# Designs tried in a protein design run: designed miniproteins, single chains, continued (5). Part 96

Each design is a single chain, and the fold is of that chain. pLDDT is the mean over its residues in the fold that is shown.

## One batch from the design tools (miniprotein)

Design m19547
Fold by ESMFold2-Fast:
Structure m19547 (fold): chain A 89 residues (1-89)
Amino acid sequence: MSVEELKEEAERLLEEALRLQKEIEEETDPEKKKELAQELIRLAERLKEVAMELLKKAETLEEILHAIGLILRAIGLEFDARLVLEKLE
């Protein structure tokens, strides 16, 4: 994928992850909340993979910083989702 395609995929994945995080906060059924949290973990892992590919292809400092920022966001989303799963245990 081109750098532009990777950026667009990262933006789409981040938007999906943020929507899912909102659904988790609003969900009252523990089983559904668990399923949503597991899906958020999968999206966060995919976002991290895309962000790491962006980092490998980065040619400017701005591109490097952008990719690192996405990696950190993905780690944060995964952490939040795992915390939800632990609370439901």
Scores: mean pLDDT 85

Design m19548
Fold by ESMFold2-Fast:
Structure m19548 (fold): chain A 92 residues (1-92)
Amino acid sequence: SEAIRKANGAHFLLLAATVSLSMGDTETAVEMAEAARELALEALRLAGASEEEIEEVRELAEKLIEAARAGDAEAVREYALELMRAVDRAVS
């Protein structure tokens, strides 16, 4: 339940990052992406995810944050979706 709550929080922050970047606010997009990474990793740890699942989410989050810093809205949308799918699989 707490893992699902944190996963939902990460989902909301990923959506916020995508919207912020579409509005040209790269600083807010990066901040939201970094906060989403923190909640996603916490959700995985609470769910007892494997080291492999944790590393996949970490790598996707790094790519997302880099894309946000670059102002690449399409890449941010793609990595956000992949990150949420990975988190959902781990937390059931």
Scores: mean pLDDT 88

Design m19549
Fold by ESMFold2-Fast:
Structure m19549 (fold): chain A 70 residues (1-70)
Amino acid sequence: MSAEDYLNKGKELEKQGKFDEAIEWYKKAIELDPDNAEAWANLGMLLLKQGKGKEAVPYFEKARALAPKR
């Protein structure tokens, strides 16, 4: 299973409202590909949606550092 497969699995679980499971799959995507800005951003967004905005900050910082300024 690739990092993209893990990212897609997380997205499917998020669509089902299974946020805790989606977080686990996004974490797996990051473990396999730590340069995947989308995985960091999606995990941060889920934490923010759960009211864990303070915990989300380092994930957004990592995503921003990895994504080129557009």
Scores: mean pLDDT 80

Design m19550
Fold by ESMFold2-Fast:
Structure m19550 (fold): chain A 62 residues (1-62)
Amino acid sequence: EIEELERREEEYRERARELAKKAKEASPEEIPKLIGEALREIGESVEAMLKRRRLLEEKERE
């Protein structure tokens, strides 16, 4: 479970990075859409990180 959340965090981060790279080379009309998608992926990565931290804290309480 914790390992799964860590993997998801990294996957979302990598997707955001790829979207940001595409935005640098994209047409001006596509840039806002790609940046929006990258921010969404970053949000998902942060959420996975927070869930993982909570589970680790719960384990320490056992």
Scores: mean pLDDT 77

Design m19551
Fold by ESMFold2-Fast:
Structure m19551 (fold): chain A 90 residues (1-90)
Amino acid sequence: MEKIKELEKKIQEYNDRLAAISAEMRRLDALAKEKGYEEVLKELGYTVSSPEEARRKLQEITLRLTAEALRVIGDIWDYEIELKKLKEEE
């Protein structure tokens, strides 16, 4: 039973992380549409010299967040498969 509780806790923690990443990506997209790319990057503490540099930097940040989200999704699926197996063995 302990392993089931540990996996459920990990799944919850990873789902919370995924939700946070998704929320941050939506927030950055909304801010860019409302205030423009340069203002978003200034708010995040970056110094940029042009709108094109700002757009590129935001794309880099978004790609990193997307890559992190994909890794988290993979981990969630692995934990859910393991949890299902353990529940079926009871």
Scores: mean pLDDT 81

Design m19552
Fold by ESMFold2-Fast:
Structure m19552 (fold): chain A 114 residues (1-114)
Amino acid sequence: MKRESVGLARTPEAYARAKEAADLAVKLIEEGKSLTPQEAADLGLERGIGVSAEALKPGETRTVLGVVNADGRAGAAPLENPDASLEEMRKIVEDILARGEAEAVYAVKITAEP
């Protein structure tokens, strides 16, 4: 499994929470599992984990965003463009933070072995 990441946050604590949300989403994808909204909330991810539980196919790429909103609630969601470059991921993370709606965004791109 190849992993590439980029993250930005206003505080180290928000960065850690966004990273935890993204890392959990990646683990769920790798295990072919999903969480209900209640199970995600019980783990401190009040916004949920909105990623597909379908396991990665050989050579498949997925990108997930861990986010801590301005209200302090955390969650993870898939990026619509799974083939985004590191530069595009950085631009997306910067744009989300610039909108003032998030305290932290952590983007992780994962690629399965071919």
Scores: mean pLDDT 76

Design m19553
Fold by ESMFold2-Fast:
Structure m19553 (fold): chain A 65 residues (1-65)
Amino acid sequence: MEEEKKRGLEEIKKSAEKNGDIEVEFVDGKVIVTTKKDTPSSMMFAMALAVEAELLGFEAEVVVK
C-alpha cells in the first residue's frame, strides 16, 4: 500500500469517526463502510466514503446494520 493510499484511508477513517454513525474497516484489501442508520443522509455519506476509497484504488463495500 503506497503512502498516498495510506493517507487517503486515514482521512476516510477520520471523516467516519466525526460522523459517529459510520464505521470504516480495512479488511483483506477492502474498505468496509458500515452505517448504523438506514436514513438517506447516512447512506449517502457512507456511499461517499466508499466512492472516495475506490478513487484511491481500494475495493469498497457499504454495509447497513
Scores: mean pLDDT 77

Design m19554
Fold by ESMFold2-Fast:
Formats: structure tokens, C-alpha cells, sequence
Structure m19554 (fold): chain A 55 residues (1-55)
């Protein structure tokens, strides 16, 4: 993962495949919206947050 854009997209794909808590699901939806908007940096931040919530 050398490109932030690829990092965010890859992290999002991995996260989207795993089951998470309700809190993490909300964070995942925010990350998904950031992806749809093409904001991969923001998507990465939300993904990181969701991972922290899911543990």
C-alpha cells in the first residue's frame, strides 16, 4: 500500500467483508460514503475508526 488512495480502498474492501458491531457499522457507512465521494483519505480515517471499535 504505497498510495493513500489504494490504502483507503483496500482497507475499505477488507473492512466491508468482516462482521462488526453496530458502532463499527455506522463508521463503515461513513467510510462507504467517503469512498462514493472519492475521498479516500477520509474513507481511511473512518475505516481505522471502525477497526478500533470492532477490535
Amino acid sequence: MDDLREQGRRAAEAFNAKPVTDEAVKAMEEWSRALAAGDYEKALEHFRRAVELAE
Scores: mean pLDDT 66

Design m19555
Fold by ESMFold2-Fast:
Structure m19555 (fold): chain A 105 residues (1-105)
Amino acid sequence: SRALEAARAAAEGAGAASAAALAEETPEARRAAMMAAAMAGVAAVAGAAGSAAGEEEEGAKLAAKAARKAAEAAKEAAEISGTEAAKKAAEAAEEAARKAEAAAE
């Protein structure tokens, strides 16, 4: 399922961003990481909902678009914090966005 593949990729990105948020010690960096995690979660939900509704193409496209926004937010969070955890989360979010975009085609 294209929508489920996109949802799974986005969920992996959300997990990485959530782990980075827990590792952050400053309120600013923690808020940025939490925002990236929330955006990736929205992407996962969009893909899963599309699959459940039988709207594979639309669900995959919505998940891919949301995953790309989550990757942008994760990159910004990594720039704010400079931590290895945040950088790893940004890389995971970028990979998740690429996989979701490939599934959406």
Scores: mean pLDDT 78

Design m19556
Fold by ESMFold2-Fast:
Structure m19556 (fold): chain A 81 residues (1-81)
Amino acid sequence: KESIEKAIEHLEKAIEAIKENDVEEALKYLREAYEHVKKIKDKELKEKVLEQIKKAADALNNGDLEKAIEHLEKAIELLKE
């Protein structure tokens, strides 16, 4: 539960950094979120969330900020279920 709360917090901070056009800060928060997601005991939830974080990082590297936000919002939605 603590790992889920910390993952959500860092994913929300990553979205804020993207909105401020700070890709470096966004990637930092994604790495921190990744470490918390890795500690989630639910294997299916963990795999789905890690997939969305990876897609968001790929979108950021391609300059697609809108798509990055969409994937991070999906990751947060999965964690809140």
Scores: mean pLDDT 85

Design m19557
Fold by ESMFold2-Fast:
Structure m19557 (fold): chain A 59 residues (1-59)
Amino acid sequence: EEEEKEKKEIEEREKRKKALEEILESTPAHDKEFLKEKIENEPVLSEEEKKFLFERLEN
C-alpha cells in the first residue's frame, strides 16, 4: 500500500524520540543542555515531540 511509507516515517520518528528520551534519562546533568540543542535541531521531530522531550529534560 502507498501509505506504508507514511507508517515507516512515523516509526522512525517514534524510534528517534524514544532514543532521545532514554539518553536524556541516562545523561549527566551538564550534558542535558547539549541534548536540548540536539532536540531543537532535530528535523524529523515535530514541535509537539520536541516539547515532550523538553518536559522530560526539565523534570
Scores: mean pLDDT 69

Design m19558
Fold by ESMFold2-Fast:
Structure m19558 (fold): chain A 80 residues (1-80)
Amino acid sequence: VPTEEQLEVEIDLALVRIKVTIAKLAHERGIKIPKEEIDRWIKEAERVRQRANELGLTDVAAEADDIIAELKKIREEQEK
């Protein structure tokens, strides 16, 4: 059974997964997300990655890293 901490990290991962999906859809449609909002989502994903690494959740950490990379790419493409 996962610990409460592991479950919380997995829930936080699911939330940043939704956020990167929103960012991708917005970018595809030419809708700009405020840089401050993307920066918050990047920080949330970085926190998930850090906590996942501390708990040995390597798959969660890897997914969080991919989300961070995608959000950074979208941020750069929006600013040109």
Scores: mean pLDDT 85

Design m19559
Fold by ESMFold2-Fast:
Structure m19559 (fold): chain A 62 residues (1-62)
Amino acid sequence: LVGEVVEAIAVVPKTSDDELGLRPGDRVEVLEEVDEEWVRARNLATGEEGLVPKSALRVVEP
């Protein structure tokens, strides 16, 4: 996952300053795995960074 571009498959509301808000189809680069459930990622369209649940993401095929 780290260094990969992945796609959001669910709406992720930004509920805190540490979280990244996403919509289905948003592409993000995974910067680090924080734990088993969360990654830190950058939204490639907005440049925003934050925490995202892994369950909201799918790996983009090459």
Scores: mean pLDDT 75

Design m19560
Fold by ESMFold2-Fast:
Structure m19560 (fold): chain A 74 residues (1-74)
Amino acid sequence: DEEAKKLLEEAIKKLREGVKAFEEGDYETAKKYAEEAVKLAKEARELSTDPMIAAMAERVEKEAKELIEKIEKA
């Protein structure tokens, strides 16, 4: 499932960028990327016909939500 895989790859990229921004103290940018990662991961999970892609998307969604929680507590 190429489309869902591309969305998952974008979600992972956004999550990585969010983590970098958080490490640099840019909480506004970190939150924006984390929220985009949640959205892309949800979309990948909903479009996926591959259980492995769906499982990875769910994991990325959880990690991105955890990043948002860390930002809100910072």
Scores: mean pLDDT 86

Design m19561
Fold by ESMFold2-Fast:
Structure m19561 (fold): chain A 63 residues (1-63)
Amino acid sequence: MAQELRERADDLLESAGRVPDPEVRERVLRGVREALRALDEGDLEKAQRLIDESGRFLSEVLS
């Protein structure tokens, strides 16, 4: 589970890097960074929520 969340976070970082809008990139990067911190602290529920929120936000912007 933790490894799966880290892989999803990495995918979000790659996707965000292709977004030309710096405000969108910064928002996604902040969310992913906070999720990775939660994973390091063992808070899998918080990490899952933050990754899902960042992914949803990025998907809505790219739609």
Scores: mean pLDDT 80

Design m19562
Fold by ESMFold2-Fast:
Structure m19562 (fold): chain A 60 residues (1-60)
Amino acid sequence: SNTFTIRVTDHNKQIALALTLIGDFPEATITVEGDTITVTLPDDPEKINEARKLLDDYSK
């Protein structure tokens, strides 16, 4: 799967995470809807793995 979702209820943290994702994954499509950020990557296993690690670290 090349699509990830993360729930971020704080608006400032949501903006900061979205900007980080745009910078680190310029080929990704970043969508923000309510409290949820959706990240869709090209079918690149390396980029998918790096995005997963970033989002996992954020959720800890």
Scores: mean pLDDT 79

Design m19563
Fold by ESMFold2-Fast:
Structure m19563 (fold): chain A 59 residues (1-59)
Amino acid sequence: MKIEELNPKSKELYETAMAMIDRKYAATGDEDQRKKWEEMALKMSADYMETYGLPREEV
């Protein structure tokens, strides 16, 4: 799923998570961990959209 496919609420969650990740890992050399965490943030935001019954087509 692409970031653009997230509904507004899930996109907010993703952006908030990414801001936290960036701050936490900004000075670290652990690029692999950062990438993995970024992938998890996107998946969690997509799962949030699905879980809370926010249909993409039924707006």
Scores: mean pLDDT 66

Design m19564
Fold by ESMFold2-Fast:
Structure m19564 (fold): chain A 95 residues (1-95)
Amino acid sequence: MSEEQWQQINKEAAEGWFRAGKGALERGNYHLAIMMLTGAIGLDPNNAEAWRNLGEAYYKLGDYEKAIEYYRKAIELDPSNEKARENLKKLEEEL
């Protein structure tokens, strides 16, 4: 299998983990969301939305330091991600 084919398979797997983690987050299963989103990031570390959702899961669990870290990572990867900037701003305003 070519490196390009392996990269595509990893990207598709990462997207699957991301969708599953986002679904877990939406259902309030924050620990499951963290596990799935961490898997997504391990396969595709450039998915800014995965970093943002990971930050949201930590925020919901009260781990504000991790939430800030991961929101900043999402903004670093995609400065146009308004949701990550809004999440970070809201959290910084609450502190």
Scores: mean pLDDT 83

Design m19565
Fold by ESMFold2-Fast:
Structure m19565 (fold): chain A 57 residues (1-57)
Amino acid sequence: MLYRVLKDVTGNLGEVLPLKKGDIVTSEQLRALAEKLGIPFDLLEALLLKEGVIERI
């Protein structure tokens, strides 16, 4: 699965994996971020989608 980044990620999340507006990221990259944060991938994906940080392509 591919996602488009809609806005820059800053703060604590940006320190782990900086996502920049216009980037294309894979589900594998989001899984790696979730692992670094110690949370389930599904929870991170849902949060980023809800906050408008990413959209599915």
Scores: mean pLDDT 76

Design m19566
Fold by ESMFold2-Fast:
Structure m19566 (fold): chain A 67 residues (1-67)
Amino acid sequence: SLEREIRRALLVMQLYLAKKAGLSPEEIVELVRRVAPDLSDETLEKIRKAVEKGKYDEAIDLAEQAL
């Protein structure tokens, strides 16, 4: 529970900072992979597409489902 909450908080912080820094969708997916290394390639692709569309909340929700 606590570890999952910490990973979620780190993911939210990382995605917020990445968005502010103008990182590419591919760079953002790499950050997500570091926080949630067990995510499937299929889920990472969905996250990449969500980021491309500016849907960061959707990307966070997708990543959190696999934490």
Scores: mean pLDDT 77

Design m19567
Fold by ESMFold2-Fast:
Structure m19567 (fold): chain A 100 residues (1-100)
Amino acid sequence: SAALVEEARAEAARLAEELERLAREAEESDPQLAEELRTLAGALRLATTADPASMAALLRELAETLRELAERAREAGLEQLAERLERLAEELGRLAERLA
């Protein structure tokens, strides 16, 4: 439904804002990880302009990238950040499932 798609776009935009907040928190500890999180947030915002099927596919790809970044955060000793990134990846995956 159009309402479900609009809700999904709003949710994805909110998750992008969360990623930008996490990037700011990571800046001092791991500037490269912070840059990659900002890039991912930008990609997530761009995904919200796609058709629902394309958006679903992009959200799944972004969720996988986010899991890889969570692993890198854990390797860097940023355990709390890694847990938050894993939770965001799960949220993106669930959002993709709602869109198809």
Scores: mean pLDDT 87

Design m19568
Fold by ESMFold2-Fast:
Structure m19568 (fold): chain A 120 residues (1-120)
Amino acid sequence: SGTAENVAVAMRDLADQAREAAEKARQSGAPKTAEILEKVADYLRKLAEELQRLAKEGVPDRDILRYAAEGFRKVATLLEEALKASREEGADPEVIEDIERMVKTARALAETLQREADRL
């Protein structure tokens, strides 16, 4: 469905952002931050694949949106862990700002998708 495809695109876009931030974190001497961000990227790509599988199996859009919302809540928690690590490791301000933006994005997506699910 268009809903599952749009959400999967958002998951992959955030995964790409997390990988880019991980590379910058590693270059700036924040290896723990980079490791957590790589885990976030891998988790988001796995979520996108699972979401597309559920859609192909005919799982209702409501359940797909709820699954995605829960996934983004978990991603936000992992990104907050990355944010804490980045501050402790003294990562470049740009890396910290990138992670703060990703936390806000993940939280906003979780809330929006939960709200849309509740309307179905």
Scores: mean pLDDT 90

Design m19569
Fold by ESMFold2-Fast:
Structure m19569 (fold): chain A 79 residues (1-79)
Amino acid sequence: MELSDEEIEKLLKETKEYIEKAEEYFKQGNLEKAKEYLDKARELYEKIPKEKRDPEIQKKILELETELGIKELEEGVRK
């Protein structure tokens, strides 16, 4: 699929918004919602061509995935 620069910018913006929502739910202790929004952010990020991806977004996703995994173990949240 051919993505315009505008579509790429929109995907980057939406990915950042979902990461922010995931962080908010994580701070609230809502790990299920945090994971839901993080998964959505990952899906949008993967649609962006590799050469147009923001490494800082990738870093944020990985950090949140790690933090969620640790928090799930601490709070006894089971899959």
Scores: mean pLDDT 78

Design m19570
Fold by ESMFold2-Fast:
Structure m19570 (fold): chain A 56 residues (1-56)
Amino acid sequence: GSLADRLAELRVEIDRLNEELTKLKEQGASQEEIDAVNKRIDELEREAVRLAIELG
């Protein structure tokens, strides 16, 4: 796939993880679980920024 396809896929995954993060917070999940999801979101957001710059 193209870089644009990969960027679109990353955006969908970030949206899914943000939805999961909301559920975890509502359910009173552990800080460790919340931190793990936040770390994954941060990693994907950094990748999305890199791809967006590459695409121009």
Scores: mean pLDDT 86

Design m19571
Fold by ESMFold2-Fast:
Structure m19571 (fold): chain A 73 residues (1-73)
Amino acid sequence: QIEGDIYLAFAEIFEALGNIDEKKGRYDSAIEAYKKAIELYQEALDRGLISPETAQKRIDELNKKIEELEKKK
């Protein structure tokens, strides 16, 4: 469980890094960080560490954020 919790912790860290880069206008770096967070949520889902509903909601929110940031470029 603790080892599994690391995937979710890293997903949250990459979300936070994306938020920081977004605030600084570094949209490309923010998008890359959000994409990495999506990969980590998918990996957590595949390992049964998060519910499908929660994972899909998080992934959908991050994908929408990526689309909005790409439009701001």
Scores: mean pLDDT 81

Design m19572
Fold by ESMFold2-Fast:
Structure m19572 (fold): chain A 55 residues (1-55)
Amino acid sequence: SMEEIKREIIIGLFEIALETSRFLAENPSASPEVREENRKAAEELEKLIKELKEK
């Protein structure tokens, strides 16, 4: 269904965002503030992805 396709797209986009946030959280070239913000973003994205995958 269209709803299933939309869900898969959203999950995929969140997974890309999660990978990016994890990369930035561990990037030694980023400021401490940027690393902290991305660590928090990664935690929220992991939670959202888990919720979207639960039925």
Scores: mean pLDDT 84

Design m19573
Fold by ESMFold2-Fast:
Structure m19573 (fold): chain A 62 residues (1-62)
Amino acid sequence: MAVLAVEVEIVDGGKRLTVTVFVDREGKVLRVEVKGSASPEAIERAKKEAVELARKLLEEAK
């Protein structure tokens, strides 16, 4: 089950994009949700950043 949801908000060309990553206790990504409109490159960057942040937060919280 998901134990952490990490939400990252970015701005791409004046447009806001929100990416939410749901992660289990082991840092495994269960689901990624994207809300908003942005370039494909901005969306991919936000997803990568959210996943990395989620995993680091879980490790650092111990």
Scores: mean pLDDT 74

Design m19574
Fold by ESMFold2-Fast:
Structure m19574 (fold): chain A 86 residues (1-86)
Amino acid sequence: MKVVITYRNLTDEQLARELQRAEELRKRGYKVTVEVEGDTLTITIEGVSVELATGHVLRAIGLGLDGAEVKIEFEGDTVKIEITFP
């Protein structure tokens, strides 16, 4: 599976934390592409298991419960997640 996560309206602290999570995924052997554009971060993770993809979906739902705007779309073998912080 492929997971694409777009974070919007990030603080510098939130951006640093999400970049650290991307590096941890690379350290685990996943192919991770990172794109930063101002306060927007897009992370693309390739070759992920259903379990890892589910973990990303559950984390996004948790961020939504904490006040972020969350959109999740399933498109074939790709999960697209958009998270906009308050």
Scores: mean pLDDT 84

Design m19575
Fold by ESMFold2-Fast:
Structure m19575 (fold): chain A 74 residues (1-74)
Amino acid sequence: DETLKNLEEIAKKALEEKDYLSAGRAYYQIGKLYAKQGNKEKALEYYEKALEYFKQAGDEEGVKEAEENIEKVK
């Protein structure tokens, strides 16, 4: 999946630059893609990564959205 690979590259570059907000957003989008495909295990993994980076970035809205999607996938 080209979209998935592109999002992983975005996350990698963001982390290299310590841009935790962009990293969180990229992992959140990866989580949504896996959730849409019915892959709950991968969706949860990437939503939890997004949550971690949103917390590091101080993005309260991102934290809330990641937590809500974690609960939906459980």
Scores: mean pLDDT 86

Design m19576
Fold by ESMFold2-Fast:
Structure m19576 (fold): chain A 80 residues (1-80)
Amino acid sequence: MEEFLKEREKLLEENKELLEKKLEEVEKLLEEKGLDEVERGGAFGAVEEVVVLYKEDPKKAEEYWKLILEAIRKGEEPPA
């Protein structure tokens, strides 16, 4: 379990620019929609998952990213 967290942290560090760019985009949309802090937390977690998925399947990561953005724009809960 500890190893999983270390691997995830390393992956996010190695892809810091991508993570930062996607977080910036999500934060802008969340500000625009006026979503609460719980919804913001869920969206940020989903962005991290997208960055992790880029290592395994970039196509699946892009599809998931589109779903996250669409959910935020509609004021719906992002897919987990």
Scores: mean pLDDT 70

Design m19577
Fold by ESMFold2-Fast:
Structure m19577 (fold): chain A 72 residues (1-72)
Amino acid sequence: MEEARRLGEEALRLLEEVLAGAPDPRGLAERAVELAERAAELAVEAGLISEEEARRAVERARGLAEQAVAHA
């Protein structure tokens, strides 16, 4: 559980950096999505969320990453 939460928090931090005008917004956004995917996998393994919920969470993270890059 703690590992999944930590990865999710780090993914959000990277997206915040993109929105703050980081010099590599696409690279940071891609990294954030990778961390979100791993966090979702761990959350499913821990029984915290369903695979369906994990898929929706990752899709939402990708959408947010695309928006952050577009507005950075």
Scores: mean pLDDT 78

Design m19578
Fold by ESMFold2-Fast:
Structure m19578 (fold): chain A 105 residues (1-105)
Amino acid sequence: SAAEEAGRRAAREGAEAAKGAETREAVAAATAAAIAAIGVETSARLGRRAGDGEGMAAGARRDAEAAVGAAEAAIEAGASEEGAEEARRAARAAEEAARAAEEEA
């Protein structure tokens, strides 16, 4: 589904953000964003399998909000311009996955 594909993209973008971080705090925040993005992908995939689209759309939204917060934390912690861009990209991808899950619910 579009939500599953968007979730997988968000997980990859989150992992790249973690690799680009320069400080310990930025690495931790970027890693949290990657974990949140993986949550979005998992929620979308399991929602389709279980037939609980509404519940999984809500889960994907919470995970996307967590990814956005983690990306903001990475930027505040002193991530490089490259790391900040990757964190923002991961958060954006997570939001797109949540939106797709909501549309499919």
Scores: mean pLDDT 66

Design m19579
Fold by ESMFold2-Fast:
Parts: structure tokens; C-alpha cells; sequence
Structure m19579 (fold): chain A 70 residues (1-70)
């Protein structure tokens, strides 16, 4: 199971691929949403604190905002 840090690394890789023109903004946003949804669900199933789940949501929102501004 990926850690929060591993998901963040994957998110950064996704953004990097987008910046290099390998992914469209729409494809990148969709993949980010999928990764974050999976992580949130995994955290809930393993009874992670709500504070940590909120951090994941913030990370997701930051990623989307950066993609829209690019």
C-alpha cells in the first residue's frame, strides 16, 4: 500500500510529466483525482486520523490549482 509520501511523489511525477508535455492537463487532473480518491479511501479503511485525511485533500487541491495555473 502506498504511503502518503509515495502518493505525493507520484503526484510530483505526474506534474513533471505534464510540464514536459507528456500529459494533457485533463489527463493529469483525472489521474490526480484517481490517486487521491484511492489514498483517502485506503486511509479511511485503516482508521487514519481525520487530520491526515485533510492533508491529503489539501495536497489534491494544491495539485489541481497548480495544473490550472500552468
Amino acid sequence: MPTLEEIRDKLSELVDEYEKGKLTPEETVEKVKELMKEMIETMKKNNYPEELIEEVKTLYEDGIEKLKKA
Scores: mean pLDDT 74

Design m19580
Fold by ESMFold2-Fast:
Structure m19580 (fold): chain A 79 residues (1-79)
Amino acid sequence: SAEELAARARELLEEGEKLLKEGKELLENAKTREELLRAIGLILDGIGLLFEARQLAERAGDEEVLAEIDRVAAEFGMK
């Protein structure tokens, strides 16, 4: 159902935003190669979750969730 798709999109958006925030913070404070690679991994995972969330939100026709995903994507330079 559209409601189930929208709910999944919100869940993935929350997870993706969390990973992007953690990854960006780690990237800004990275002092070792290992920390840098970990930060990049978190950012890539977060990007993937936002992409999946957007596809589900589009299928659900949920303009509010789409706008929120686009806002988060823009915040992290993905637009």
Scores: mean pLDDT 87

Design m19581
Fold by ESMFold2-Fast:
Structure m19581 (fold): chain A 60 residues (1-60)
Amino acid sequence: SSELEEELERFLERLNAGDLEGALEAARRALELMVREGASQDGIDGLQALVEQLEAELAR
């Protein structure tokens, strides 16, 4: 699969495993790739919202 597909797969696997730090890392990489590759704005906005949610959970 493409880099984007690999990072999205890692994001889902890590999120399902409760690895929020790993999920955030994969989601940030996927978001960067989505923007670079010209993915849909709805997709970018959706993943950005999840990134912000994970960042809030991990913030100290």
Scores: mean pLDDT 82

Design m19582
Fold by ESMFold2-Fast:
Structure m19582 (fold): chain A 71 residues (1-71)
Amino acid sequence: MSQQDWINSLDLSTTLSPDQARHTAQSMRIYIPSQDDPQVAQGQIDVLQAVSDGDFDRAQQIRQQTIQYIQ
């Protein structure tokens, strides 16, 4: 996955409803893509979990931290 694909996925993840985010996180755990950077993959799951909990401030915080691993 390209750096831009990861950034786009993180951005999209923060716009999902809590229910959609929970379902997406579950699907990501079942479907494990080949990952060059497991920290980025875990960060995306953590963003989705925060959104699923309705904690959008935490989701944004995790997104910012995860983007630092991509760069």
Scores: mean pLDDT 71

Design m19583
Fold by ESMFold2-Fast:
Structure m19583 (fold): chain A 61 residues (1-61)
Amino acid sequence: MEKEIEEMYELARRDPEKATERLKELKEQGVDPKFLLELGVAMGIALLDKGIEAAIKRGKE
């Protein structure tokens, strides 16, 4: 995985608001649509992982 995609995944896990702002900035700068899609997918996976971790922590099985 490219470093920028990995950084987006980690950022989205720690601070989803900042990850969203970063993605918005890149879109405004006209970054390649394919790369934006890859970053968006990484962010989505990070949020899904965090949601699963939160569900386990709440003891909901």
Scores: mean pLDDT 75

